# Designed miniproteins, single chains, continued (4): the designs that were tried, part 15

Each design is a single chain, and the fold is of that chain. pLDDT is the mean over its residues in the fold that is shown.

## One batch from the design tools (miniprotein)

Design m12494
Fold by ESMFold2-Fast:
Structure m12494 (fold): chain A 82 residues (1-82)
Amino acid sequence: MEAEKKKKDEEIVKVLEEDLPLTLEYLRSLEDREEAARLAEEVAELLEGLAKKLKEEGLEKAAKKAEEAAERFRKLAEELRE
């Protein structure tokens, strides 16, 4: 059981590490910066919810990664509104 959880935790971290830069770049490339900012806020909210669920499941590394990701998307939303 614990080995399975460790693998799942590491796999989620990899997915977040691979997808986050691409998603950030995509949102930065949108011409409608206000829409991009709203999408970034929605992604941040989803990541915050994901982090809470991951912590409840004991997937601490993935939870921390999701929290860090949520913060990055909130900062992006602020940047895009400038």
Scores: mean pLDDT 80

Design m12495
Fold by ESMFold2-Fast:
Structure m12495 (fold): chain A 93 residues (1-93)
Amino acid sequence: MKSTLILEGLTREEAERAAETAKKLGATAEIIEGENVTLVISGLNPGQAVAVAEALRGSGAYGKAISEGRTTPLDEGHPGAEEGDDEGNGFLS
């Protein structure tokens, strides 16, 4: 029912900006700092989650966006685009 959006490889500033946007939309946002900065946004509608991810790209964010509340568009392809392998996260692996 809820859409979960996971953004990785962001700067702290980009993650905080996205978290603020999500909170304004009434969603929950969690910033996880480790080797990479990861932002997890929950409670957005699928369309809102996509809008947040696109807004970050428009801001020049270079991170990755993964949505588990997927409503796969006709030509989106797979979330794990890398072929299944020990290194890759492909759908086959």
Scores: mean pLDDT 59

Design m12496
Fold by ESMFold2-Fast:
Structure m12496 (fold): chain A 77 residues (1-77)
Amino acid sequence: MLKRITEALLALQKAEKEKGSLTDAEIASILRESGFSEGEVKEILDKARQLLEKTDLSKIEAVGLAMLGVYAEKEKR
């Protein structure tokens, strides 16, 4: 899990640097390429959206925290 999170975060940061703002569809594509399942991608995007509504985080920071949150829940179950 940590390797996938790291690879996804690096890919997201690179894409944001090259393109600017990333859409949810572009983020979902990068997460899938990093080995996340469709269910995990949906959960990560849902959590990131909630974080963006309540915090001053960037979209990439919110996605990064959402990935860690999903990982923490999987480790407990």
Scores: mean pLDDT 78

Design m12497
Fold by ESMFold2-Fast:
Structure m12497 (fold): chain A 100 residues (1-100)
Amino acid sequence: SMEELKEKALELLEEFAERLPYLRYPVDLSLLPGYPEIVPNPVSIEEIIEAIRSGEIKSVEEFLAKLEQLLANVEKFLPEGHPVREETRALVEEAKERLS
């Protein structure tokens, strides 16, 4: 059901925010002014949480698409082997398994 999906997705996102605190909130562009040139479609864990709460995300497919966007953005900004990049990938795979 949509209510069960929302509950599980919000629990996952809070776990993800604890493990990836740098991805919790939108990037401060005053500290990283070049970020939009590398990542034109930014997304944070908090923005995904708000999209679920507002009803903008309506399905497992839409939720997983937002997690894939977060991973793609991290992969554009951070080099291979970076701990944040590897952990983000692991969390996206964990979400796919836990929602199947």
Scores: mean pLDDT 85

Design m12498
Fold by ESMFold2-Fast:
Structure m12498 (fold): chain A 94 residues (1-94)
Amino acid sequence: SMREEINKLLKKKAEEVDALVEEIAKKYNLDPEETERLLGALKALELERIRAELEGDKEKEKKYQELIERLKNDPSSVPEIEEELRKEALERLK
């Protein structure tokens, strides 16, 4: 079942993201609020990347992968990425 495969991928990705966020928080000395926001942003980006991959949208997949890489290297970009995700969610309501 495609739904079962999606759920399995999401669970595995959530575990990978949790581990990554702990590593980034330690490396950049993030406070609990910054850590929580980073976790939320990375989980949202990974969900959108998986969705784009399943839809065969290589351009969107690449875009979300680049945003994930940006957060890994610069967690101070969280507010900018949160705003971009908010705009994309709003666009889907059209």
Scores: mean pLDDT 80

Design m12499
Fold by ESMFold2-Fast:
Structure m12499 (fold): chain A 103 residues (1-103)
Amino acid sequence: MEELKEKIREILDLVEAGKLEEARKLGEEVYKKYPESLAAKAALAIGERKFGEAYYLLEKAGFTDLAKRVRDYVERHGSEKDKKEVLEAEIELGVEELREAVL
């Protein structure tokens, strides 16, 4: 768990530094090593710049601090598409929370 969290931080650092190919390669390596992990799927999504998917997966994995980092990056540097995808992920998480509360 902690190793995955550290690797995701490293991938985010690479994205913020503009080292997009290194970020993608590391994300693919993490996912290949832990294919059943939601956090490893999030690492792959960050590397592929699928920030909405990454936000969703990080929140589901309980890595709320890293999910916030993805959102903050997208708010500062993301495209309108990236911002929309993160918003859609936030809405889906809210719908899931409401379903769990009512069931």
Scores: mean pLDDT 82

Design m12500
Fold by ESMFold2-Fast:
Structure m12500 (fold): chain A 63 residues (1-63)
Amino acid sequence: MSKDELLEELAKKYGVTVLDVKNAIQNLLKDSKPTLAQIKKLIRDNPEEFNERLEFLKELGKF
């Protein structure tokens, strides 16, 4: 549940869907089921790339 809460918080913060957040994380980690720790590390280590991918997925997800 803590993982789902983080994904929901990120979706609201970035104005994207939970699916968009999951897809961005999956693509960056190359893992279909990343752990909460891996997600937190990704955001801390690569915040700019994470933001860029969410913006691309947001634009794609609208259509």
Scores: mean pLDDT 75

Design m12501
Fold by ESMFold2-Fast:
Formats: sequence, structure tokens, C-alpha cells
Structure m12501 (fold): chain A 89 residues (1-89)
Amino acid sequence: MRKTLGVGFSKGKDGQIRVDIAVASEGEFLSESTYTAKDGQEAIDIAVAEAKRFGADEVYTTAQAKNGGTKEEMEKLAREAQAAIEAAI
């Protein structure tokens, strides 16, 4: 069965990155989990580890930010995470 990993990145008021992970199979929701990362590299490492743990076949990353500077930072992180996961699965 094909598994899809959805990863959302957002930045908290404490500067930490929130990593929201959802796993679905053939469009049906299986699970979700939330992690906190100190920086972008840790956020990517968490997302890659979860993709491997679940045996994800596809990944979709999103930035969950409302203002310009944080939005650009999270959008860059989402693109880097997507590339890293696709290279790892």
C-alpha cells in the first residue's frame, strides 16, 4: 500500500521549529505527530527519520507561517526537507 507523508513546518514565538507530521495510506489518515526542532537541520532530520520509519512512498511539505520573513524561512525549509526526504526514501 502506498503511504503519503505530509510535513508542516512552523516557527514558534520561542524561535523553535514545530514539525507536524501526518501519515496517510491511499488517502486514508493513519496517524499524526508533532515534534519540536531547535533549527532547520534538526527539523529536516526528524522529517527524514519519520519518512523512513513509516516507509513513505510520497512526501508533501508545507510552510505554516503568516508573515513575510518567517514565511520565506519556513518555505525554504519545506523545500529543503522535501528534497532530503525524496533522496532518502
Scores: mean pLDDT 80

Design m12502
Fold by ESMFold2-Fast:
Structure m12502 (fold): chain A 101 residues (1-101)
Amino acid sequence: STEEINKLLAAYRLLEFYLQLYVDIVEKYLSPEEAEKVRKEAQAELDRIRKNPMSVEELEALAKRYKQKIEDIVSKLPNAEEELARVKKIIDTAEKYYKSL
């Protein structure tokens, strides 16, 4: 149905958002070289999903894993409290937007 297609599309777009945010966080706080590695890994994962489509639940679980990876990096920074608050605001805004679709 159109509603089921919209939910799947929203879940996929939220995953793409988390993958891009993860790459951006790695580039900013780790290195450009590590960011290139995770960008390639993210693209390989998206290519795998394209070949073998995932359910909404599987896409949401994968998005949560990337959310955790982002929070794990940010939590180790000297300014972790401030940066976690900033990143969580970005995530909460994006999740609210995609879940409202």
Scores: mean pLDDT 86

Design m12503
Fold by ESMFold2-Fast:
Structure m12503 (fold): chain A 60 residues (1-60)
Amino acid sequence: MLSREQESRILKTVLENKTDPNLTARKIAEEVGVSPAAVRATLRRLAAEGRLEIPRPELL
C-alpha cells in the first residue's frame, strides 16, 4: 500500500511520540502525507509482523 519511505516515516513518528497521549492516526497521516486509513492499516500490519508495538489502541 505505502512506499518503504512512507512506512519508515510512520514507524519513526510512532516511536518518537509513543508517550504522547494525543497521538492519533490523523496526526501521523498529516505528518507523513498519507490518509489516516493508510496509517491504521500500516500500523496493524507492522504490529502483526512484530516490527512495532502499538502504544495505544486509540491509534487504530
Scores: mean pLDDT 74

Design m12504
Fold by ESMFold2-Fast:
Structure m12504 (fold): chain A 88 residues (1-88)
Amino acid sequence: SALEEQLVEALVNGDTVTAARLALELLEQGREEELLRALRKAASQGSYMAKQYLEMLERDPELFRRMLEAIVAGDTAAATRLWLELQE
């Protein structure tokens, strides 16, 4: 899909805000398989961000979604706290 392709591009380019927005949109629409395909594709192309997002999503999908929401909102403090929690 167009969202899947745009997400791969954002992840490969390290565009954190755009990647978070597109990932959140896919989750909100119940398009989790497209999100997983985009993350796997970007990770295979060398995106470290995509690899991290895959690990986070597998660890705690609800916490991962809250982190994406914080990134999109520009809440740097909340995004950092949630990111650190996802490393546990």
Scores: mean pLDDT 85

Design m12505
Fold by ESMFold2-Fast:
Structure m12505 (fold): chain A 95 residues (1-95)
Amino acid sequence: MEEEIQRLRDEVARLLGEADELYRKATEIGNPEAVELARKAIELVEQALQLIDEAYRHLETDPEKAREYLKQAHQLIDEARELVGKARTIVEKAS
């Protein structure tokens, strides 16, 4: 589980950086759909990070609760990844 938490933290950091880059590019090209997709992805990634931190806090005391937090974090990461993909497609077509 500790290895899983570290992998999720690394993935969240990478995904947040990508979403932030897309948000900047979408703003530059003036595409409101891509801006909103990137913004929502950032929010979901930030929520996933909070859930990962909660999972880490419960790792030794309540491992079942830690697993529930990680499951929720995985769902948010998957949704954020889809939104990032959509935003990227729009941005790449424009520039």
Scores: mean pLDDT 86

Design m12506
Fold by ESMFold2-Fast:
Parts: sequence; structure tokens; C-alpha cells
Structure m12506 (fold): chain A 63 residues (1-63)
Amino acid sequence: SMEQKLLEEAAKKGGIVGRNGALTRAEQRGLPPPSAEELEEYAKKGGELGRQNQLLELERRKA
């Protein structure tokens, strides 16, 4: 469905933001880059947040 595609896109964008945010924070602190495992965790958290925000937006439009 169109709604499902919007949620998938929001999750994808959120994941990119989460991963890039972790890399930027490490660079700003002069730390080595996070491990691939850590970056995947940040991407998952970012993706979940993106999906949740998109769900709230869809509910808002329905109301």
C-alpha cells in the first residue's frame, strides 16, 4: 500500500540519519569511528524513530 511505502521510506531515511549522526559525533569528539555493529544499532534506532514519526503524521492527517 501507499502508506506502507511511506513507512518504509521514513525508516530508510531515519536509519541513514542515525548512522551518519553516530559517525559525526565520533569525528567531533576525536574518537575512532564506531564499529559496524554499533553503526547498525544507530541505524535501527533511527529507522524505528522515522517510522514512528511517519505513523503519527498519517494518524494526524486521518483525524
Scores: mean pLDDT 82

Design m12507
Fold by ESMFold2-Fast:
Structure m12507 (fold): chain A 64 residues (1-64)
Amino acid sequence: SLAARFAEYDKDGDGVITAEELREVLTSRGQQPDVDGIIRVWDRDGDGVIDFDEFAALRRAGHE
């Protein structure tokens, strides 16, 4: 489910994914993502984090 995927990234359980959490999860999987670029594009609220609605939109848009 989307909620289970979101919880995998949301290490602190605060309802948002920070740049550090996103970097940590993706780096632990052997990836070197442009975390700042991802947040800049998908942070629709301009608060510097990815909330559940933004994450759900990303997943439904076919990004993997």
Scores: mean pLDDT 68

Design m12508
Fold by ESMFold2-Fast:
Structure m12508 (fold): chain A 76 residues (1-76)
Amino acid sequence: MKIGVGAPTEEAARKAAEKYGADLVIVGENPVESALQAAKAGADVWIVVSDDLEEAFKAAREAIRKYGVKGIVELL
């Protein structure tokens, strides 16, 4: 199982990656774009770290719907 983490900052991404044992880390302000990159890289699970729940839920939903990747949201 390949776990991907997306976060708006390198520090947030590193903390989440350590917490979940992530195989892939993507740093970017657009969580939908980051979810797409994780899916293309073969992630089975996508963890979205964000202070914006609406944006994070949108990213998780996109990953599940189009790429079959399980989306998990973690609030900053």
Scores: mean pLDDT 73

Design m12509
Fold by ESMFold2-Fast:
Formats: structure tokens, sequence, C-alpha cells
Structure m12509 (fold): chain A 75 residues (1-75)
């Protein structure tokens, strides 16, 4: 569980680092909450960590597509 929460946090941080928009910030906050809950001795369902990780991965893909579109428009 804790390792899964930390992986979700790492993915969210990667998304935020690539493009610090509202969605990236939301994912980072959710991942941080999950990690803190584990650190405080609260048990977090594995499904929640997996869902957050999947969501962060999808958001990174969307952000990369948006950057590509913007670059093409600017050319």
Amino acid sequence: MREEALRALAVAEEVARAHPDARAGELAVRALRLTRAVADGEEVPEAEAAELEAAATGELKRQLEAVEEAARAAA
C-alpha cells in the first residue's frame, strides 16, 4: 500500500513538473493526501492508489498532446 501511494505521488509529481495546470495540481494533492494517510497509520485501499496512478498517467498523455498541438499551431 505505502509503496503504491508513493508511486502514485511520483507519477503526479511528473505530471505537475511537465505542465503545472489545475489538473496536474489536483492529482498531486490527491497523491499527497494518500501518502500522508499511509504515513499517519491510516490504511488506504490499493484500488484508490491504482486509480490515482492510472489517472495521472492519462493526464500526462493529454498534456503532451496539448503541447504538441500548440507547437504545431505556433509553427
Scores: mean pLDDT 61

Design m12510
Fold by ESMFold2-Fast:
Structure m12510 (fold): chain A 68 residues (1-68)
Amino acid sequence: GAAAEAERGAAASAASGSEEGAKYGQLGSIHADNGDFEKAAEYLKKAAELSKTKGAQEAALRGARAAE
């Protein structure tokens, strides 16, 4: 419904999802640095899923592929 579209826009504007995605991106990098590639890939995939912007999604997915 129209309410769902408004909520989606508001969530993106609040940057809550983007900031949460950035945190998972950092966690993925930390795990990759520690050699935990399975955990790194999982966190990077979560970062991609939480990212609402196309560029951020693409970057996170690229990182997940590199970690796999």
Scores: mean pLDDT 64

Design m12511
Fold by ESMFold2-Fast:
Structure m12511 (fold): chain A 98 residues (1-98)
Amino acid sequence: SSELERRIKALEEMLELLERALRAVEEGDYEKALEELEKLLELGEEIGLPEGLIKTVKLAIEELKNIDTKEKVLRVEMLLGTIEVYLSVLIVVLKKEL
């Protein structure tokens, strides 16, 4: 299915954006991390990601905008890790439908 192949490619692009966001957080470049997550959110809304996953991305963006403590940095990293697992599972499930 051409549509299924496009959906898988979009999810793989979102994983790449997420990896760049996580790297930016680790480097203390929160502006860069926000740009990558906002791109991920736009793509996720375009392809119709599950509402729970969209809410988790929005929460990560909100927490990242209000970073003032090391505890909040760890919380953002945990949220990004959750998004990574979810996207990875979706990719595996969709590839089985090919």
Scores: mean pLDDT 86

Design m12512
Fold by ESMFold2-Fast:
Structure m12512 (fold): chain A 71 residues (1-71)
Amino acid sequence: DWVVEYFKKNTDLPASEITAIVRAVPRERLEKIPEEQLDQLAEAVNALADREEQVRVLAHFLFTGELPPAP
């Protein structure tokens, strides 16, 4: 699952949190992730100081395809 490896490399989230989120997302949704938005998502997640907010933002994107609003 390249999605887990991408976020492990490009975010400061623990591998366990990333794996838990990705495993909760339907496979069909993971196959539709636009690669162009991954760098923007990683930057947005890393800008958050609170881990619970980072998890929420990542999960929201993976389930809906919506990037978080700009700060």
Scores: mean pLDDT 76

Design m12513
Fold by ESMFold2-Fast:
Structure m12513 (fold): chain A 94 residues (1-94)
Amino acid sequence: SEHLRRAIEALEKVIELLESHGADESLFVKPREAIRLLEEALERPDLEVLRRALRLIEEYLELLKKHTPESEVHDYLREAAEAVREAIRELEEE
């Protein structure tokens, strides 16, 4: 799915940007788990897996909104969430 690949690429960009700024290791747990779930869904499409990945991305966006000013990281997280929502919609159609 192109939507899932787009979501994974956006999350990988989030990790790259945070690594370049010396972010704490604990901040990588949620985006790495979301990537794993999305990679699993690429091999075996599953609505529950996609909804779980979306929840992790949304929780992570809320967490970062508390600790960082608005930046490219927030934009990539919104892109990832949007792409996962599109993948869910596509899988729910028929």
Scores: mean pLDDT 85

Design m12514
Fold by ESMFold2-Fast:
Structure m12514 (fold): chain A 102 residues (1-102)
Amino acid sequence: SEIEKLKKERTELIKKAGEYLKKGDFKKASKEYRKASELAREIAKLLSEDPRKAQMYNQVSDMYDQMADYAEKGDKDKVRQLVLQTVGFQLRWIGDQIDEEL
């Protein structure tokens, strides 16, 4: 599906951003996090029939924008904290969805 394609592209951008961050290329890391934010917003638009999933992807988009802001400032530790928070947020969403299907 188009959503699966965008999710894969987003994952590749986040990986690339992390590689730039590790090398100290903060400007390139920030740019890749911004692109990931844009893809998360696009996924949210495609999920218009599921407002709760759309909201989740919009929140993830906001987190990627925050990662970009801190990456641009060279705040590696804050970016790492936000990455962990974003992962935790998405994992909680998956858990909630499983509970509703049971």
Scores: mean pLDDT 84

Design m12515
Fold by ESMFold2-Fast:
Structure m12515 (fold): chain A 64 residues (1-64)
Amino acid sequence: SLIEEAVKRASGGKETLTVAQATEVASELLPKGLDVEALRAVGELIAGKETVKAEELIRVLEEG
């Protein structure tokens, strides 16, 4: 999956990403057809947090 690959690259294979890394993933996927609603869901997932789980980020990006 393009999404799983981008998340793994940004996290360096770790189970969690920083908010900055999660934002980079969303920005990388946006020109590749990421839905605006998925982008919004990522924004909600990261809001008020320092880190997010890679698995949760992948799920949000895949489900929109």
Scores: mean pLDDT 79

Design m12516
Fold by ESMFold2-Fast:
Structure m12516 (fold): chain A 89 residues (1-89)
Amino acid sequence: GISEPLVLTPEQEKKLKELQNEIRRLNEESDRAIEEGDLETARELLERQLEILEEQRKILETVPGMMADVAVSLVTMGISVTKLELERL
């Protein structure tokens, strides 16, 4: 709600949107690589996803408030899932 918004600067909002778009693209490409048995390409794409998720988390960690803390927790879970996918390759 308005009483509990994420307090983002315009720069943070733009950067987070760019990173979210890149993660979606990499997710689609890594899923395809896994389906095709291209494990080396899948590994490279998942490693790139980790870099972007880490960057998202660093930005969110600079944002004050409980909603930002929740967002950090969600990104941290995404990092853990991506690491597990890499370990399975």
Scores: mean pLDDT 83

Design m12517
Fold by ESMFold2-Fast:
Structure m12517 (fold): chain A 100 residues (1-100)
Amino acid sequence: SAAGQEASALEGPLLAKLLRKEPVTEEDRERARRFVEAAIELSRALIEEAKREKDKSRKLGYTIAAALIAGMAIAFAEHYGLPEELIRELEELKREALAV
């Protein structure tokens, strides 16, 4: 998906900078915001796929993927100081994924 491709492209650079404890720039915050927005879209899509999936193993795969993506996006949102509203939306998506 387009959201999945965008999330993957943004993750690597942001994670590398986070691990090196480099100063956060406005460009980093904008990239983190785009990553979080893409992660929200991807997590929702995975939850909807899980709801439609009849194979228990694939259903579990979708729910785990959605929860992990939401969890990673929460960590990025917290580190880059993104709005609390985005963090709450991600926490709700993580709860929804684990309830499927």
Scores: mean pLDDT 81

Design m12518
Fold by ESMFold2-Fast:
Structure m12518 (fold): chain A 80 residues (1-80)
Amino acid sequence: SLVDKAIAAGEEMKKHAEETLSPKTAALINRAIQSINDQLRANKDNKALVERSLRAGIAMAETLKHEETKARLEEVLKEL
């Protein structure tokens, strides 16, 4: 599903944070990403809530300068 693709992109973003950021910063970022993924999973049948969670994920990817994850989440949002 589109939601599963978004969750997978979030998991890749968590790995990128662990590889590129300090452990403390990575832990904070990964908790935020996990929250977004949990909201996507819980609300997968609610298009408006899925869209809001996707936009939060896109903002996180932009902040982390992870262009691949940003592009993947934008594609999911476009197909929503």
Scores: mean pLDDT 84

Design m12519
Fold by ESMFold2-Fast:
Structure m12519 (fold): chain A 76 residues (1-76)
Amino acid sequence: ELSPALLAKLREIEAETFARMKEMIARGASYKELAELYVEAQRRVLDVLRRELGDSPLVRAVEEALKKAEKLLKEL
């Protein structure tokens, strides 16, 4: 059900995030900062999914899970 264009966009976000993560590690970023970057990247993935799939139940479930993950991450 995922289009090739959607998959290509998701892969672009993954590559960008991985490159930034490597740069942050090289600069001595903490695990928490790296985890926050990953959550930010997942937010971008959600935006792409919402744009391609609209208001599907899957998109809403991913959005809710991401909000819970963001809250948990900031408290850890």
Scores: mean pLDDT 79

Design m12520
Fold by ESMFold2-Fast:
Structure m12520 (fold): chain A 88 residues (1-88)
Amino acid sequence: VELKLNKAAGMAIRAAMEAYRAGDKETGKLLARSADLLNSGDKVEEGVEYARKGRELSKQAGHEAVAEIVEETLREMEEALKEKKEKE
């Protein structure tokens, strides 16, 4: 579980970096916050919600390439969250 959460958090940091490079600072901030929440382990669901908001923001801004990277990151986050819940 922790290994998958660490991978998802790493992907969120990379997505934030790509958003910043594209000039999408708002999406970048949301993905950076998502990574922090995933790394904490206690607020994984909240972290996933920040990533979902980032995806919507990048789509509204017309940054389709950033939205695609965030969507791929979100899939890994949802998989990690599902695996965590299956052990409860």
Scores: mean pLDDT 79

Design m12521
Fold by ESMFold2-Fast:
Structure m12521 (fold): chain A 99 residues (1-99)
Amino acid sequence: SEYRQNIEQAAKLLGVELPQERIDRLAEEVERLKDAAEKGDTEAAKEAGLRMAELLSDLPVDVAIGLLGAATDPLRNLTGNSLGSAIAGVSAALNKLLS
């Protein structure tokens, strides 16, 4: 999964050690976000975003935001309603991490 590779690279660059299980779960939630977004399912996209925030909530905020950004960067290639649903999911994650 390209999402897993992006998370691993970002974690290394940020100098954080993430358990492989957490990397795998984060990548799974990005894949769920992408699938939900492609189907225009904004509710499911937000749910995936919130689960990503839960997986990152124990990290410093700047690290969590950096990892979230790297993990979801490929979703920038989505268009129209799919991009809107993806933005909703990422926004839900950011709002949770900043609260």
Scores: mean pLDDT 86

Design m12522
Fold by ESMFold2-Fast:
Structure m12522 (fold): chain A 137 residues (1-137)
Amino acid sequence: MKDQVERLMKEMERKAREAEELFSRAKELLDQATGLANQAKALAEAGGDPNQVRNLLDQAKKLLDEAGKLGGQASGLVFEAYELASETKKLGDEEDAKRAEEIVKRLSDLHSDLAKKLKEAEDALKQAQATYDSYMG
């Protein structure tokens, strides 16, 4: 059992690291998308160039789509890590179960943070698009 638990832990840690990197990259893209959406809204309200506003909105939409794809990949790895954590808890001792639980909690917190950032970016883009449509459409 010990060798099997060690293999499960290593695979879980590998998937957790890959998920964490994807979450980090997705959050960066979402922050950039929110920034571009806010710039588009401000420019539209100021009566700026409609082509520049549209370009900012298109860039924000592209970043949001890219972040969504990375978030989807990260979520897949998180679910795989949860399955490995469940097996580690069944086969391992109390310390193995504790380490698995800490990884699960960290991944769950990152997943929740990404969901909040995604909603923030979607709301910002929706507001910017509505502003564009009102002032320039």
Scores: mean pLDDT 89

Design m12523
Fold by ESMFold2-Fast:
Structure m12523 (fold): chain A 95 residues (1-95)
Amino acid sequence: MPDTPGSDRPLRVTIRIVAGPGVTPEDVRQALEDLVRSAKELGAEVLRSRRVSPTEYELELRVPSEQVFFDLVERAGEVQRRYGVDTGILRVEEV
């Protein structure tokens, strides 16, 4: 909704990606790469990705609007189902 005042506010979002049962470090990396690609396609900027452990990553993104944030949450859910990882929003901040 480009004319909605709330959707014009950029957000800094941190997403946690962690292995579910039986998921390998390589599967987690593939999940991260899929989410990064999807975020960029949605118009988000990838600020950093951090390997917390062999089976856990944190992805920090700048999203241009609240709408892109909600689209990103939906995509993270799809990645969770596809790769057997757990995805969660750790932090959302206005910039």
Scores: mean pLDDT 81

Design m12524
Fold by ESMFold2-Fast:
Structure m12524 (fold): chain A 108 residues (1-108)
Amino acid sequence: SLVDEARALIEQLRTATDPAEVLALVARLVALIRQIADRDVALDLARQAIDVLRAKLATATDPELALALARGLVEIAKVLLEVEEDVTRGIGEVLWAIGLELDAELAL
């Protein structure tokens, strides 16, 4: 499945030390996450990838690896924002509906 492939790429990112490999893994992961129809699953995978890249960047001593990790973070963050916009809108609509119910109760 796309989800299993994405999880495998995230595990490869945890151990990757070559800047070119990091960028290639990020590019493949971005493409897979964009194809996942389940928005919650896509968000969880994007968040996991961000956590891995952030942890690696915090300990990176090689400037080329640090740059690749930072570029990877930007690319995954773009995907996270794209996916999160749909979920945030859904939450906003639910909160608006709850507000209408509360306004009706307060008018009593």
Scores: mean pLDDT 77

Design m12525
Fold by ESMFold2-Fast:
Structure m12525 (fold): chain A 66 residues (1-66)
Amino acid sequence: SPRIQALEALRAQEQAALDAVQARRDQLAAQSSENGQLLANIYRIAAGGLELVISRVDQRIAALRA
């Protein structure tokens, strides 16, 4: 349905954002500095928030298919 297609597009967009945040976290975590570790931890928290949003979109898609 058009509604499911819109939610799948949103999921793909949020997944791309999550991938970008994770890539930046990994780059920062490779730094041995205290500031690099702190920034990597901040990006880890941001990634967790995006994963929760993606999970909720997936639940909505599943509910609409049921």
Scores: mean pLDDT 84

Design m12526
Fold by ESMFold2-Fast:
Structure m12526 (fold): chain A 76 residues (1-76)
Amino acid sequence: EVERLLAEAEAAREQARRFEEAAQQTLADYTARAQASPDAEKILQEGQQRVQMLQDAAAAARETARRLEEEARKLL
């Protein structure tokens, strides 16, 4: 059980890292699109919203990992 909980925690941390990577790529993509557009402000606002959503997902995944690690400690 402990090994399973720690493996699931590691998977959740990996998912958080992937969401953080996606947030960085999304920010870069929207910034580049804004530079090429007369609607730069609108594009940047949309990009900020998507980046925030990905950051929130990363935070949720880290919280999941923390809970799983806490459960593993209770079984020791």
Scores: mean pLDDT 84

Design m12527
Fold by ESMFold2-Fast:
Structure m12527 (fold): chain A 90 residues (1-90)
Amino acid sequence: SMAVEQELVELIKKYAETKDEAVREEIIELMQTKYKMPREEAELGIEGAVAELEFEERLAREGPLDEAAAAEEAEAFRARHAELVARLAA
């Protein structure tokens, strides 16, 4: 169902962001149990989906001016905040 597919997509996004092997194994288990997919096919599917997601993120970063500028400002703000917290902890 599309709802199950959405849950799989969210797990793949989480793995792409965290690179957590436990999340990757959870995705493989889900593909094996719900889709009856062999482990090797599940692994190839994950690698392909992650590569496509990373490619789309790079295009979004370089394509839409307003969203790219907003993301850059948010990252700069977080970096400054982390540096301030580190200085206060010293």
Scores: mean pLDDT 70

